# Designed miniproteins, single chains, continued (3), part 53

Each design is a single chain, and the fold is of that chain. pLDDT is the mean over its residues in the fold that is shown.

## One batch from the design tools (miniprotein)

Design m9932
Fold by ESMFold2-Fast:
Structure m9932 (fold): chain A 55 residues (1-55)
Amino acid sequence: SMLEELKKYAKEKGLSEEDIELVLEIAETTNLSKEQLLQLIDGLAEAQKILEQKA
């Protein structure tokens, strides 16, 4: 299912459990396209990487 793909992708990108749940809930409730949901996951992953950056 699309939800399984999104969950796996979000987990691979290092999203928190809460962010993964949020993305899945949005996928079920808003009928966003797969492309829009992947873009959301990428945005959340980018924010997480910035916060983890120890420069």
Scores: mean pLDDT 79

Design m9933
Fold by ESMFold2-Fast:
Structure m9933 (fold): chain A 55 residues (1-55)
Amino acid sequence: MPSLGELVLRLLEQERARGVRYSPEEVARILAFMREHASPEEVARIEAVLREMQA
């Protein structure tokens, strides 16, 4: 079973490819949750993808 961080990263990459965008508030909420539940490396990768998807 992949980690929660890897599952989230895969979903975000798919959404990014489809042109989905997130508000700054949504980005902040997702990152706060991920910092509690994922490794620092996974959080850094998720943050990079979310920043590219920020509206």
Scores: mean pLDDT 82

Design m9934
Fold by ESMFold2-Fast:
Structure m9934 (fold): chain A 56 residues (1-56)
Amino acid sequence: MEIKIEIKDGVLIVYAEELTLEQISEIAKLAYEKNIKEIIAKNPEVAKMVRQMAEG
């Protein structure tokens, strides 16, 4: 599984264009645990889903 993500100063950056629901869920969990302020993704749909899952 090639999930390329970076966390910098409360910002989570997702470089993958295509992710499974399970991968998005894991990334959302990390965003919540790390108190991420913003999510940026190469694919805007991925950013939207991660943000929605992380916010609850």
Scores: mean pLDDT 74

Design m9935
Fold by ESMFold2-Fast:
Structure m9935 (fold): chain A 84 residues (1-84)
Amino acid sequence: MIKKVEIDITVTQDGDNSVVKVKVTATHEDGTVTVLEGEEVVPMPAEEVAALLEANRDAMAENIKKYAGAEEVTINISVFYDPA
């Protein structure tokens, strides 16, 4: 059983595209921690990607809680328009 899932989503604007980095940290009841990382390029502005993520935040949290069996789910979204 998973005690807590923390999802950190970083959206960085890259020209006309957005680079979405996702870090998932799962803490198990025995104190074991699993970390998963992923990166995707989305052909949308960072502002639009961030708005879609915020609009779906509650649904994403509910789905993760249901399918992963986690007691707590936290989603953090960070947006960078000019990273240089």
Scores: mean pLDDT 80

Design m9936
Fold by ESMFold2-Fast:
Order: C-alpha cells, then structure tokens, then sequence
Structure m9936 (fold): chain A 79 residues (1-79)
C-alpha cells in the first residue's frame, strides 16, 4: 500500500512537471523529493499544492486523479 501510494504520487508528479507551469513544477518536484524519502504525508501535501497551482487542465486532472486513487488506497489499507 505505502509503496504503491508513493509510486502513484511520483508518476503523477513527473507528468505534472512535464505539463505544468513553473509554480506547479516546483510543487511537483517537492512531491517527488518527499516520495523518495518515504514521506507519504509530505508527498500528498506537495501534490495537492501542485494541483492548486496548475494552470493546465491536463496537469490538474493528472494530480486530481492521483490524489483520488491515493485516498482510496489509504482508506482500504485502514480497513
């Protein structure tokens, strides 16, 4: 679960970095750094910031879908 969550965040953040504006890319880079450190809460927080900063509809959709998937996985892991 944790490894899958970090993988989803890293993949989404890399895609946001390719499609996003400068502010969204900065937050995406922070999300990747947090994920590489195993910091799930930090990775989610930075990806949420990338979503909010994104001016590209595609970048926003990618971040939102990843956040929704992560929320589902974390809920399932608690059950």
Amino acid sequence: AREEVLRIITEAARRVRELGNAEAREHADRAIEAAEAGDVDGAIRHLQRAYRASTSPEARAIAREALDRVSGILLEADL
Scores: mean pLDDT 84

Design m9937
Fold by ESMFold2-Fast:
Structure m9937 (fold): chain A 58 residues (1-58)
Amino acid sequence: MEVIRKVAEYILKYANFSEEEKEKLIEEAIREVGEKYKDEIEQIVGTREFLAEKAIPK
């Protein structure tokens, strides 16, 4: 859906910015553009974190 893509691109666009701002954008984007698509957005974010953290042996 266009909404999901818009949110994902919005997050990526500001990914280089401070993590705090990025996090706020994600939260607001989820609530504003897609209450229904929040699940998909969460999966995208969770997947990246899961791969980065779970894959790294510590």
Scores: mean pLDDT 58

Design m9938
Fold by ESMFold2-Fast:
Structure m9938 (fold): chain A 72 residues (1-72)
Amino acid sequence: ADIEKLLEEAKKRTIEIKKKNPDYSLEEIKAELRGELLHLLIEAGLSPEEALKLVEEREEEIEKIAKEIYEE
């Protein structure tokens, strides 16, 4: 799977979640972004263990995206 494309899709999904939940904290937005990415990786055929490892590997990018969504 193209991880960069899945991360962009997770970002789009998290933006929609924030629109419905404007009171969400940065930590809640970050958790939603991690969850959406994890879900997309598992749907792409990765095991939960493999998906978690990739999410951990992308933690810096996830934090940056979550901050962008929160500050918008």
Scores: mean pLDDT 83

Design m9940
Fold by ESMFold2-Fast:
Structure m9940 (fold): chain A 62 residues (1-62)
Amino acid sequence: MREIDIALARMAAAVLERHVETNPEKVSEKDIEFARKVLRRAEELGDEETAERAREVLKKME
């Protein structure tokens, strides 16, 4: 597993969480696709905490 990739996935999840909370009206299909990519990456890297956060973001976006 790559530590840098885990850190980047965590930062991406945090950015998506803030975006959904501060600008829910600006959530786009690209944001949903990005959240799905973050989820897949976190799962591939074994970061279950980040994967769970990405799943919650996706639930709020859909």
Scores: mean pLDDT 75

Design m9941
Fold by ESMFold2-Fast:
Structure m9941 (fold): chain A 61 residues (1-61)
Amino acid sequence: NGVKVESVVPGSTAAKLGLQKGDVVLAVDGQPVTSIEQLQALLPSAKTVKIKRGDSEFILT
């Protein structure tokens, strides 16, 4: 479930939000994310991103 971050382009919106390779994105602004296309469309205007990193869940702002 969610979208696994397989790589982060340096200087991208994902990198600026603090996303790392291996993170699983669960939701953006409370909306569940199920595809890479959906994630890429939502990230530029995202206020909050819920991720799973290791065995913990975080909300990035």
Scores: mean pLDDT 77

Design m9942
Fold by ESMFold2-Fast:
Order: C-alpha cells, then sequence, then structure tokens
Structure m9942 (fold): chain A 62 residues (1-62)
C-alpha cells in the first residue's frame, strides 16, 4: 500500500500536468492508496506539487 502510494506521488511530481484539478485527483488517489481518505482543496498546481514533495519526503523517513 505505502509503496503504491509513493509511486503515485512520484509519478505526479514528475508529471508535466499543469491542471490543478487533475493534480488534485491524482493526489487524492495516492492518499487513498495510503489509507488516507482526504479531500484536497488546492487552487493551483504549485500548491499541489509542494504538498506532493512534502509527502514524498515524509514517506522517505518511514
Amino acid sequence: RAEKALKLLQELRNSDETDPEVLVKKLEEALKEAGIDATIDHKDADSVRAAVDKLIEEADKL
């Protein structure tokens, strides 16, 4: 589960996707794979990417 979530987060980080709605959907899918049922209220792609980077760093410490 955690490995699958991390792979989804890494794919999202490396994506050239600029649509914040698409980025939010992918982030929510990654969080759901990690067992986190959360709705992400980010308005821009930079905010979503920053959240992804932080989650990857936190997962790397586990």
Scores: mean pLDDT 70

Design m9943
Fold by ESMFold2-Fast:
Structure m9943 (fold): chain A 76 residues (1-76)
Amino acid sequence: SMEIEHQVEKFRVALKHMAENVGIDSVRTVYRMLALRLGRPLEEVDKTLAGMSEQEVIEESVRLYEEILKEEEEKK
């Protein structure tokens, strides 16, 4: 959906802004929240985060957010 695409791009911009102005650990916190919202196990989430670069944390957080938006659309 074009609406989801616009929301995803806005979220990507917001995460890049957070990384630059607050720090990358704020984005890692967002990643944990999104992954847990999608039912991913906490232990697996922390292990995945430990292996990711700063850019990978941003891009993977964007992917999880898109998955949540698609899930919410299907519930409407």
Scores: mean pLDDT 85

Design m9944
Fold by ESMFold2-Fast:
Structure m9944 (fold): chain A 79 residues (1-79)
Amino acid sequence: MTPEEVAQEAIRLAEELGLHDTAAAMRRYLAEGKPVLAVQLAYIRLQWLAEQGDEKAREALTRLEKMAKEAGITLPPLP
């Protein structure tokens, strides 16, 4: 997978979870040629929701982590 493909899939996951503001910000990063930042934004947001007990966000986070690893994307360290 390319970073752009991972970012597009991450935007889809964000939209499915109702994270429309996050998805809009991610699309802006893609338009600016910054797919890695789009993926990192999705990762941070999904991690926060998973910690709040959102099971769908946890599943999306696991899927995003696998795709990011396959694309060689560095994810930000989580506290």
Scores: mean pLDDT 83

Design m9945
Fold by ESMFold2-Fast:
Structure m9945 (fold): chain A 62 residues (1-62)
Amino acid sequence: MTEKEIYKSIAEELREQARKLGLDEVVEKADEFIKNIDKLTPEEAKKRFDELRELMQKELEK
């Protein structure tokens, strides 16, 4: 299993959690990440995944 496959799997799970919580911005960001991950380098995928997790955390703290 590649690093990108792991990120995609976790992002899909995070998107579902965000949807249940009504975090529309997180859902949109996760959907964009999942759609584009195959176009990213492993380093870019990690950076965008970290940004996605940070956004989720920020929205949960509101």
Scores: mean pLDDT 80

Design m9946
Fold by ESMFold2-Fast:
Structure m9946 (fold): chain A 58 residues (1-58)
Amino acid sequence: PLSPEQQAQLEAHIAAAKAAYARGDYAAAVRHLERALSLDPQDEALRRGLAEVRALAA
């Protein structure tokens, strides 16, 4: 389980990734999703989201 601090970091990175995606900064979105996934490696939705955004960043 995540600590409250780790949960806050996870949510912050997901929010930052969404903001980057909205402005077309796919590279920044990938970086934030990678940091989010490092905090919750078992999150399948996060893994799929990262793969989809990586395709857009290529």
Scores: mean pLDDT 84

Design m9947
Fold by ESMFold2-Fast:
Structure m9947 (fold): chain A 64 residues (1-64)
Amino acid sequence: MKYVVRIVPGQSMSDVEKKVVELGGKILKYWSSNLFRGFVAELPEETVEVLRKDPRVASVYPLK
């Protein structure tokens, strides 16, 4: 399932990206602006729970 992953301001997006790939996720699209930094990824449900507990991750939302 596709998810929106938002990164906490000031945290490394590349470190979160590496974690996503290591846990079987697939990065689909990046975005970066002064207000929003993050990416869209296809994630296993188990990976979603791991990311939600990561202090570098502000939020993880399913694409509806």
Scores: mean pLDDT 78

Design m9948
Fold by ESMFold2-Fast:
Structure m9948 (fold): chain A 55 residues (1-55)
Amino acid sequence: MAKITFNNEEVTIETTGKVVVTTKDGTIELEEGTLVVPRKDVLDIEGDIESVEYA
């Protein structure tokens, strides 16, 4: 289960399960915890997405 928050400069992903984030520089897998990525570098986010928020 992943929560995704978009702000002006960054995408914040908070997860308690497997999430795969594809960026222009490569793919990042996150099993649990928090990942912050520059908004312009994110190409795709795959996983069980619980919520998307705009902050």
Scores: mean pLDDT 80

Design m9949
Fold by ESMFold2-Fast:
Structure m9949 (fold): chain A 85 residues (1-85)
Amino acid sequence: MTYKITLTHPNGSSQEEVVELEDGEEKELKNLNMIAKLEGDKITLTFPVYNKSVTLPVPAEGESVSGTVDIPEKNVTLTITVTRL
């Protein structure tokens, strides 16, 4: 399935990357410096440099889900949105 991952900063700036994931797959999102992993009904997004992750439910087709990640080293909270295309 194809997913759009959007990373939004507190000032409203955003970056996005489109990734194709099948169940059990893990892929690097180089533009976002993240790793995306799909396991059943869950998608886990990891920032390996910061050892931080967020796990979100897989959205229905055409829908989006969002979560937040605190990056204390940057004193920033990032919003991650996963959209199923």
Scores: mean pLDDT 82

Design m9950
Fold by ESMFold2-Fast:
Structure m9950 (fold): chain A 55 residues (1-55)
Amino acid sequence: MSDEEAIKKLIEALKLQAEGKYDEAEKLAQEVAKQYDDDKFDELLGEAVERYEEE
């Protein structure tokens, strides 16, 4: 999985969470978490949040 694919999946997880689909959001976030260490995952999640909020 590329960093861009991971960021896009995390953005999708954020959208699912906003829709109240918490189980689907958690599953998608866990798919990304399995591919990266904690430090890199936090970096990608931060980038996804920024892009999701359009900042």
Scores: mean pLDDT 80

Design m9951
Fold by ESMFold2-Fast:
Structure m9951 (fold): chain A 58 residues (1-58)
Amino acid sequence: MHFAEEVERAVEELLEQGKLDEAEEVVKTASRLARSNPVAQEAIRRARERIEEAKRKA
């Protein structure tokens, strides 16, 4: 899988399992590694929004 797709998939799987802290860690690491990649940054932004929504529901 491409890096951006892999990040989004991993975050979705972690959120489905209720592992919010692990999902946040994945996003933080990915953001650091892919700062200059706009496609990856957009995927990371979406992942952050999903994590934030999951936190509100919990």
Scores: mean pLDDT 77

Design m9952
Fold by ESMFold2-Fast:
Structure m9952 (fold): chain A 56 residues (1-56)
Amino acid sequence: SEEAQKHAEKLGEAIRAGDADTAGEYARKLMEILGHTGNADGAAAVAKRLAEERKA
């Protein structure tokens, strides 16, 4: 969906910027939009880790 695409773009931007908190929030929202709410915490944890690795 258009909403999923926008959230995916914002997630990618947050990861590249090293903004772990923002990356986690967009990952959760993206999982909710895609109907994968049971995986939202896992997706957020992975996104946060990727953002942290980018700033190190």
Scores: mean pLDDT 80

Design m9953
Fold by ESMFold2-Fast:
Formats: C-alpha cells, structure tokens, sequence
Structure m9953 (fold): chain A 55 residues (1-55)
C-alpha cells in the first residue's frame, strides 16, 4: 500500500480505537505488517484490510 493510503487507514483506525498510535500503525501498514498493525489498533486483520480496500 502507499504511505497516503496507510496514513488514511491509520486515522480511521484511531477513530474506532482512540488508543491507537496512527503514525506507528501507518508505518506498519506501509511495511505490509498487517497483523502487527491490527494488533496495535485492537482490531482483527480483516477489519484493517477492509479499511485499506475501502479507500
């Protein structure tokens, strides 16, 4: 995914879970670390993928 897509997804994930660090989540998404990004966001991997694809 692009950095812009990752940053938008991270902001959306923070809206769902305010404890999520959007910068850290975005960096993990850019690196393809979806499972780690989902864990930090407190969501299942499928939810993170859906948010990325829904852009």
Amino acid sequence: VSREQAERAARRLKEINPEADPERVAELLVRGRYDEAARLAGLPREAVRAILEGQ
Scores: mean pLDDT 76

Design m9955
Fold by ESMFold2-Fast:
Structure m9955 (fold): chain A 55 residues (1-55)
Amino acid sequence: SMKEEKKERILKGAIEIAKQLGLDVGIQLATKEMREAGFSDEEIEEVVKEIEKEL
């Protein structure tokens, strides 16, 4: 779905930023973009855990 594709795009971008600029920056970026896109706090927490797991 479009929502799932957007979530995956945000996750991939946040992981790349986290690798370059640090985990905190990647998490902040993902959180901001997901809230602006209308994702729930639960979905944001899942993506944050995925970012942490990749590093």
Scores: mean pLDDT 84

Design m9956
Fold by ESMFold2-Fast:
Structure m9956 (fold): chain A 102 residues (1-102)
Amino acid sequence: MKEKADELLRKGIEALNQGKYDEAIKYFEEAIKLDPKNARAYLFLGQAYLLKGDYEKAAEWYKKAVEIDPKNKLAWTNLAIAYRKLGKFDEAEKALQKAKEV
């Protein structure tokens, strides 16, 4: 199942690079269904929503990424960015502090 999840991640990243955010989201959601502990899939799903301007969903998926992989500095940093976009500055500072601890 991880091999299929990695292939779907690759297709999703390709769709992101082409600006096809809804197509990318579908690939990342399928990757998560095959491997629910794939922190990278949640990270990219959050990134796709961030690029669409859906900051609430971006924060939700970045939270899932850091729950699975708490040492992922990039996921904590991106969570802080999403919280700042939402005006949640206290949550953003806490996420940024976590990024500095890993």
Scores: mean pLDDT 87

Design m9957
Fold by ESMFold2-Fast:
Structure m9957 (fold): chain A 90 residues (1-90)
Amino acid sequence: SISDYVKQLNKQDKTQRVLAITYVDSSIRKHTQPQDSQTTVDSVYVMSPDSMKDKIKSQKSIDGVIDTVGSQLSDKVRKIADNLTQEMLK
């Protein structure tokens, strides 16, 4: 269930939780607006080096944000985030 995946994410460190939430949100936006690949993310909070924050802010598409944030997720956390995304899309 959604609750079980949220509980699993809450056990992760703060950086991974923020990245996972950003990844899930961006993935849901992409799937609910599949024809609007040009939609920019207004704000992405990433607890990363400043260079990564600047790069994410410069992205002009949801795909660019998903790729950048997804690359910073551990495999375990990414799987939890992907499962949460699928449950939220049901």
Scores: mean pLDDT 71

Design m9958
Fold by ESMFold2-Fast:
Structure m9958 (fold): chain A 60 residues (1-60)
Amino acid sequence: KNKEILKEIYEAILERLKEMPPVELTEKQKEFIKALEEKDYDKANKLREEMTGTKWNELP
């Protein structure tokens, strides 16, 4: 299901972000991590679009 696939992708992204040093994270990246930890995938999707400049629906 699309929702389950999106959750899996966000879990992978969260793991990658946790590897980054805190001092090198932008405020938007910190908000994105927080949204993922809170399981607010709608907010996480919005923040990802703002950070990457790529709309989620444009991805396969």
Scores: mean pLDDT 67

Design m9959
Fold by ESMFold2-Fast:
Structure m9959 (fold): chain A 117 residues (1-117)
Amino acid sequence: ATPEDVADSVIAMVESVTEELIEALKKPEEERKALFERWRAGIAALSNPGLRLILTALLNIAEEKISLEEGREMVERGVALLAAEYGLSPELVERVRRAAYEALERIKEAVEEVKEE
């Protein structure tokens, strides 16, 4: 795949996982925990370490295991690994970073909203 194709695929995966995690947050506690466990296993099975780091950051925010700052640090490391492996340009790096940062913030907002119920 081209670097552009890699960036587009990563962004699509980030957006898909974000929607699934937000929907999982609306479920009862027992079902939510089971869904998060299943996502953790799925992410761990991914061969690409950069993508795995980015998606793990999203899941960790949804499970309230890390701060937004820690999540952004994981995203930065994951994006750096993707850039090194696939030769992403600075513009593609910024596109992936922006999408992942927006995803972290959306998940954090959904977590806070659920706590008010």
Scores: mean pLDDT 88

Design m9960
Fold by ESMFold2-Fast:
Structure m9960 (fold): chain A 55 residues (1-55)
Amino acid sequence: TSAVLRVASRETGLSVAELREIARLSDREAAERLQKLTGLSRRAAISVVRAIRSE
């Protein structure tokens, strides 16, 4: 859903399209990529991945 993706985009600085591509990865790969691109902690990255997948 666009609302969760918009919030995640604002929080991470990544575009909605980039977040959708990350969401296609496994949870481990998605969290790792978010950490590398945004500097988020592993816990924060996992939280973002779960929020995107819940939609």
Scores: mean pLDDT 76

Design m9961
Fold by ESMFold2-Fast:
Order: C-alpha cells, then sequence, then structure tokens
Structure m9961 (fold): chain A 71 residues (1-71)
C-alpha cells in the first residue's frame, strides 16, 4: 500500500506541475486513502485547497522529492 500511495503522490505532483488541479486532487486523495501519513499527498491537497497554505518542513521536503520524481 505505501508504495502505491507514493506512486499516486508522484502522479499528483506531476498533475499539480501541469496546472491540472482536479487530477492532482484525485491522485492525492487516493494516496491518502491508502496511506493517511503520506506527507507529499497531504502537502498537495493543502496547496490545492489554499495556495497560501503553510507547509511543515517535512511536508515541503516530501513534496519536493515527489516533484523531482515526477519530472
Amino acid sequence: MREEAERLAIEAARALRAGDLETARRYAEKALSLDPENLAARAILKLIEDPNAKLTPEEFEALVAAALRAA
């Protein structure tokens, strides 16, 4: 489950980079349904709901890691 959640978080990061907020939200929600502690997926959902949302350092690092793998 955690590997699948990580894959979905990477796809959510890819969609977010492309500006496809609906697709990013769907992937992030699926990732969290499989692993509620997935920091990258949590960060992506926070940013979709509020672009000015403050991320924790851990959430930010997880988001950066997912975005690099999405490239």
Scores: mean pLDDT 82

Design m9962
Fold by ESMFold2-Fast:
Structure m9962 (fold): chain A 94 residues (1-94)
Amino acid sequence: SARAEELIRLLQAGDVEGVIAFLQGSPSSVLRESFSPESPNFERVRAELEEAAALLKGRDLDLEGLRALLSDPTTPLSVEARQLLLMALREAEA
């Protein structure tokens, strides 16, 4: 999926603003609302996404590798950040 490839590209580049824009443009209302600037949790989810992007920057990841990383409990991401990214990948593959 072109959308899944774009999400992976943005994460590998460490482009946090691009990832946020991608998620805000999602057809999923849950994803759009979680990454809306009006959300009371926006600052927290943004910071977790910045940590995720820093972790993923420069890694040679395909779709399977990214799913494996997000499913790994040793990955230093909150459960919420992992679930949001996994949801974004599922939507991007549809």
Scores: mean pLDDT 73

Design m9963
Fold by ESMFold2-Fast:
Structure m9963 (fold): chain A 78 residues (1-78)
Amino acid sequence: MEEAEKLLFEGNRYLQLGDYEKAIELYNQAIELLKKSKDPRAPKLLAEVYDNLSRAYEKMGDKKKAEEYRKLAEKLRA
């Protein structure tokens, strides 16, 4: 969990800096760890990663991927 949280934190930092490609790379690594995690916090963190991926793709003009990740985040919160 600590590694996934660190990757999410670093991804968020790059998202704020406008380095969307690096943010996406770090978020994808966090997703791999969170999907394998048995920690009850993992679904909430995974939803946050998907929400931030949606924002990154929206900023890059990829509206299709932005909407796909938004829906994935909503599914985890439902």
Scores: mean pLDDT 86

Design m9964
Fold by ESMFold2-Fast:
Structure m9964 (fold): chain A 72 residues (1-72)
Amino acid sequence: ELTTSPAAADERGGTTLTITGSGFKKDDKVTAGGVPMKVLSASETEIVAQTPAGAPAGFITVNGKAVGVVLP
């Protein structure tokens, strides 16, 4: 149900992700490797967020649901 473009980001940060789905809210949590991401915009169907520099390898999650990965 949730998709991301790109589905993977590297540890360098600065990768802009477009997360597409439904039922998103303004206070939805977006994390990369457990670290909060900078949300650039959010709507009911789309979140645009940027990965932080030095994010640990792991999952990109929206409200605890995995949607992508952070690569080392």
Scores: mean pLDDT 72

Design m9965
Fold by ESMFold2-Fast:
Structure m9965 (fold): chain A 68 residues (1-68)
Amino acid sequence: DAREYAKKGEEAYKEGDYLAAIEYFKKALEIDPNNKEVVEKFKEFIKSIKDPVLKKIAETVLEKELKK
């Protein structure tokens, strides 16, 4: 379920595990790349990232998954 992975991504982000959050959102989009709710949640997460390197990694993951 793509929504469950997106929720796990939000939980990992709240715990400060940004790499795990990115991985969970990636899994959610791999399951359903057309899920607008998951895409919006991932975009909200990306906007919250202050670290420019982690933000670039998350943006690259989103762009790659949407290009499929």
Scores: mean pLDDT 81

Design m9966
Fold by ESMFold2-Fast:
Order: sequence, then structure tokens, then C-alpha cells
Structure m9966 (fold): chain A 109 residues (1-109)
Amino acid sequence: MEIDELIEKAKELVERAKKSTDPQEIEKLINEIMDIVRKAVELLRERARQGAPLEEITRAAQKIFDIVDEAIEIAKKHGLEDLVKKLENFRDDIAREVQRTFAELRARR
């Protein structure tokens, strides 16, 4: 439930970024999305440690990646090359954390 609330907030910020024509506002909104996504990944790991079903963890991870991918496309559309690189590195970091979470879940069973 709590992780879904963070995902919904991030989606709202993505929609605001899509409607903005101000590069500074877009960068600010994307940085806020990144902060929410970091918190969502931390909660994802906590839910996994608490024994949440693999299907729930997988669905939440997919929604998180979809949000990051949309943020990358917004940054690309507005020519924010440095922000695109930052987001691509961020996506790679999240992918490593999610993969570690799945490996830890498998090792505990």
C-alpha cells in the first residue's frame, strides 16, 4: 500500500513534467521523481525482507522502471542531455538494487 502511494505520486509528477514547457521546472520535477523512486526502492527491499510475495515485488519494480523510462524520454524530448545521462545511470543503479533484492529473496528460500 505505502509503496503504491509513492508510485502514484511519481506518476503525477511525470504527467506534470510532460505538460511543462519550462526546462528548469522539468529538471526540478524529474529530480523529485528520482527522490520518490529511491524511497520506493527502499520500501520494495523492506517489503521483500518482510516476506511480500515475489509477484508483488516484481509488479512494483516494473512500475518503478516504467516511471524512470518515462522520465528519460521527457528529458530527451527537451534536449536535457546531462539529465538523460544522470537518469540512465540512476536506472542502472536501481536495476542492480532490484536484482540484488531478487537474489536475496531466492537465497532465503
Scores: mean pLDDT 85

Design m9967
Fold by ESMFold2-Fast:
Order: C-alpha cells, then structure tokens, then sequence
Structure m9967 (fold): chain A 68 residues (1-68)
C-alpha cells in the first residue's frame, strides 16, 4: 500500500482528536494502529496522539501509549 500523505495523516490526527474527545478509546486505538501499519514512525504517532489528547482536553489512554 502507498504510504500516508501529509493530508491523510492530518485527517487521521483530527479523527483521533475527535475519538479522544468522545471517550472512544477503541476508535483511538484503531486510528493509532492504522498509522503504525502505514509506516508512520512510532515517535511521530505518539507525538500526534499526545497533541490530539491535549487539544481534546483529555488524558492519553494507556492503550494508545502501549501501541507506540
């Protein structure tokens, strides 16, 4: 599969923020797993997840941290 474009990565980061804001941990885990499967570096995925959690005003779930 082709690697994620910057636009696709931005869209996934926004979806991750919305999932975290809604308390949908299962969806947040799915989005993070998809980023990792598409070859996004773990450090970048974790940075995006932390930023999304901060923007959503919530604590980053341990399930997300354990994936990256």
Amino acid sequence: MAPLSSEELSALAKELEEALRNGDVERAVEIVRRMLEQGVPADLVLTLARLAAQEAGVELPEEVVRLA
Scores: mean pLDDT 79

Design m9968
Fold by ESMFold2-Fast:
Structure m9968 (fold): chain A 76 residues (1-76)
Amino acid sequence: KVEELLEELERTLEELVEAFAAGDLEKALALAEEGQRLAEEALREAEKLPEEEREEAVRRMLEAIAAANARIAAAA
């Protein structure tokens, strides 16, 4: 279920930003690895969707990653 994977990815990225801001680099790294795993699973599930829905799922995923990167940059 792509929506559940995207929600889990978004939650994981929020935890990553919080861990980074708190200086917990070991936790931040583990969450970054989990986020990559979730993104790969979301892409795999999105391949089962029609092209338009797959495109939307990929866009949402990339926007979430970009937003997390911006927040990490702001926290540094």
Scores: mean pLDDT 84

Design m9969
Fold by ESMFold2-Fast:
Structure m9969 (fold): chain A 59 residues (1-59)
Amino acid sequence: TMSPAFRLFDRDGDGKISDAELAAIMEELGHTYRPEDRALALELLRAMLGTDDVERWLG
């Protein structure tokens, strides 16, 4: 029931996007992930997935 894009980002398969998974996504996109960049990473994820409810996927 999850989108294919979400499954690509949910690498541990727990149905939640963790900080480690956000770091992996940012690294794949050629960006250095820092704790201060968490909000930016979430905005980028929202833009890529076309949804504003990504907070529901955060653990």
Scores: mean pLDDT 62

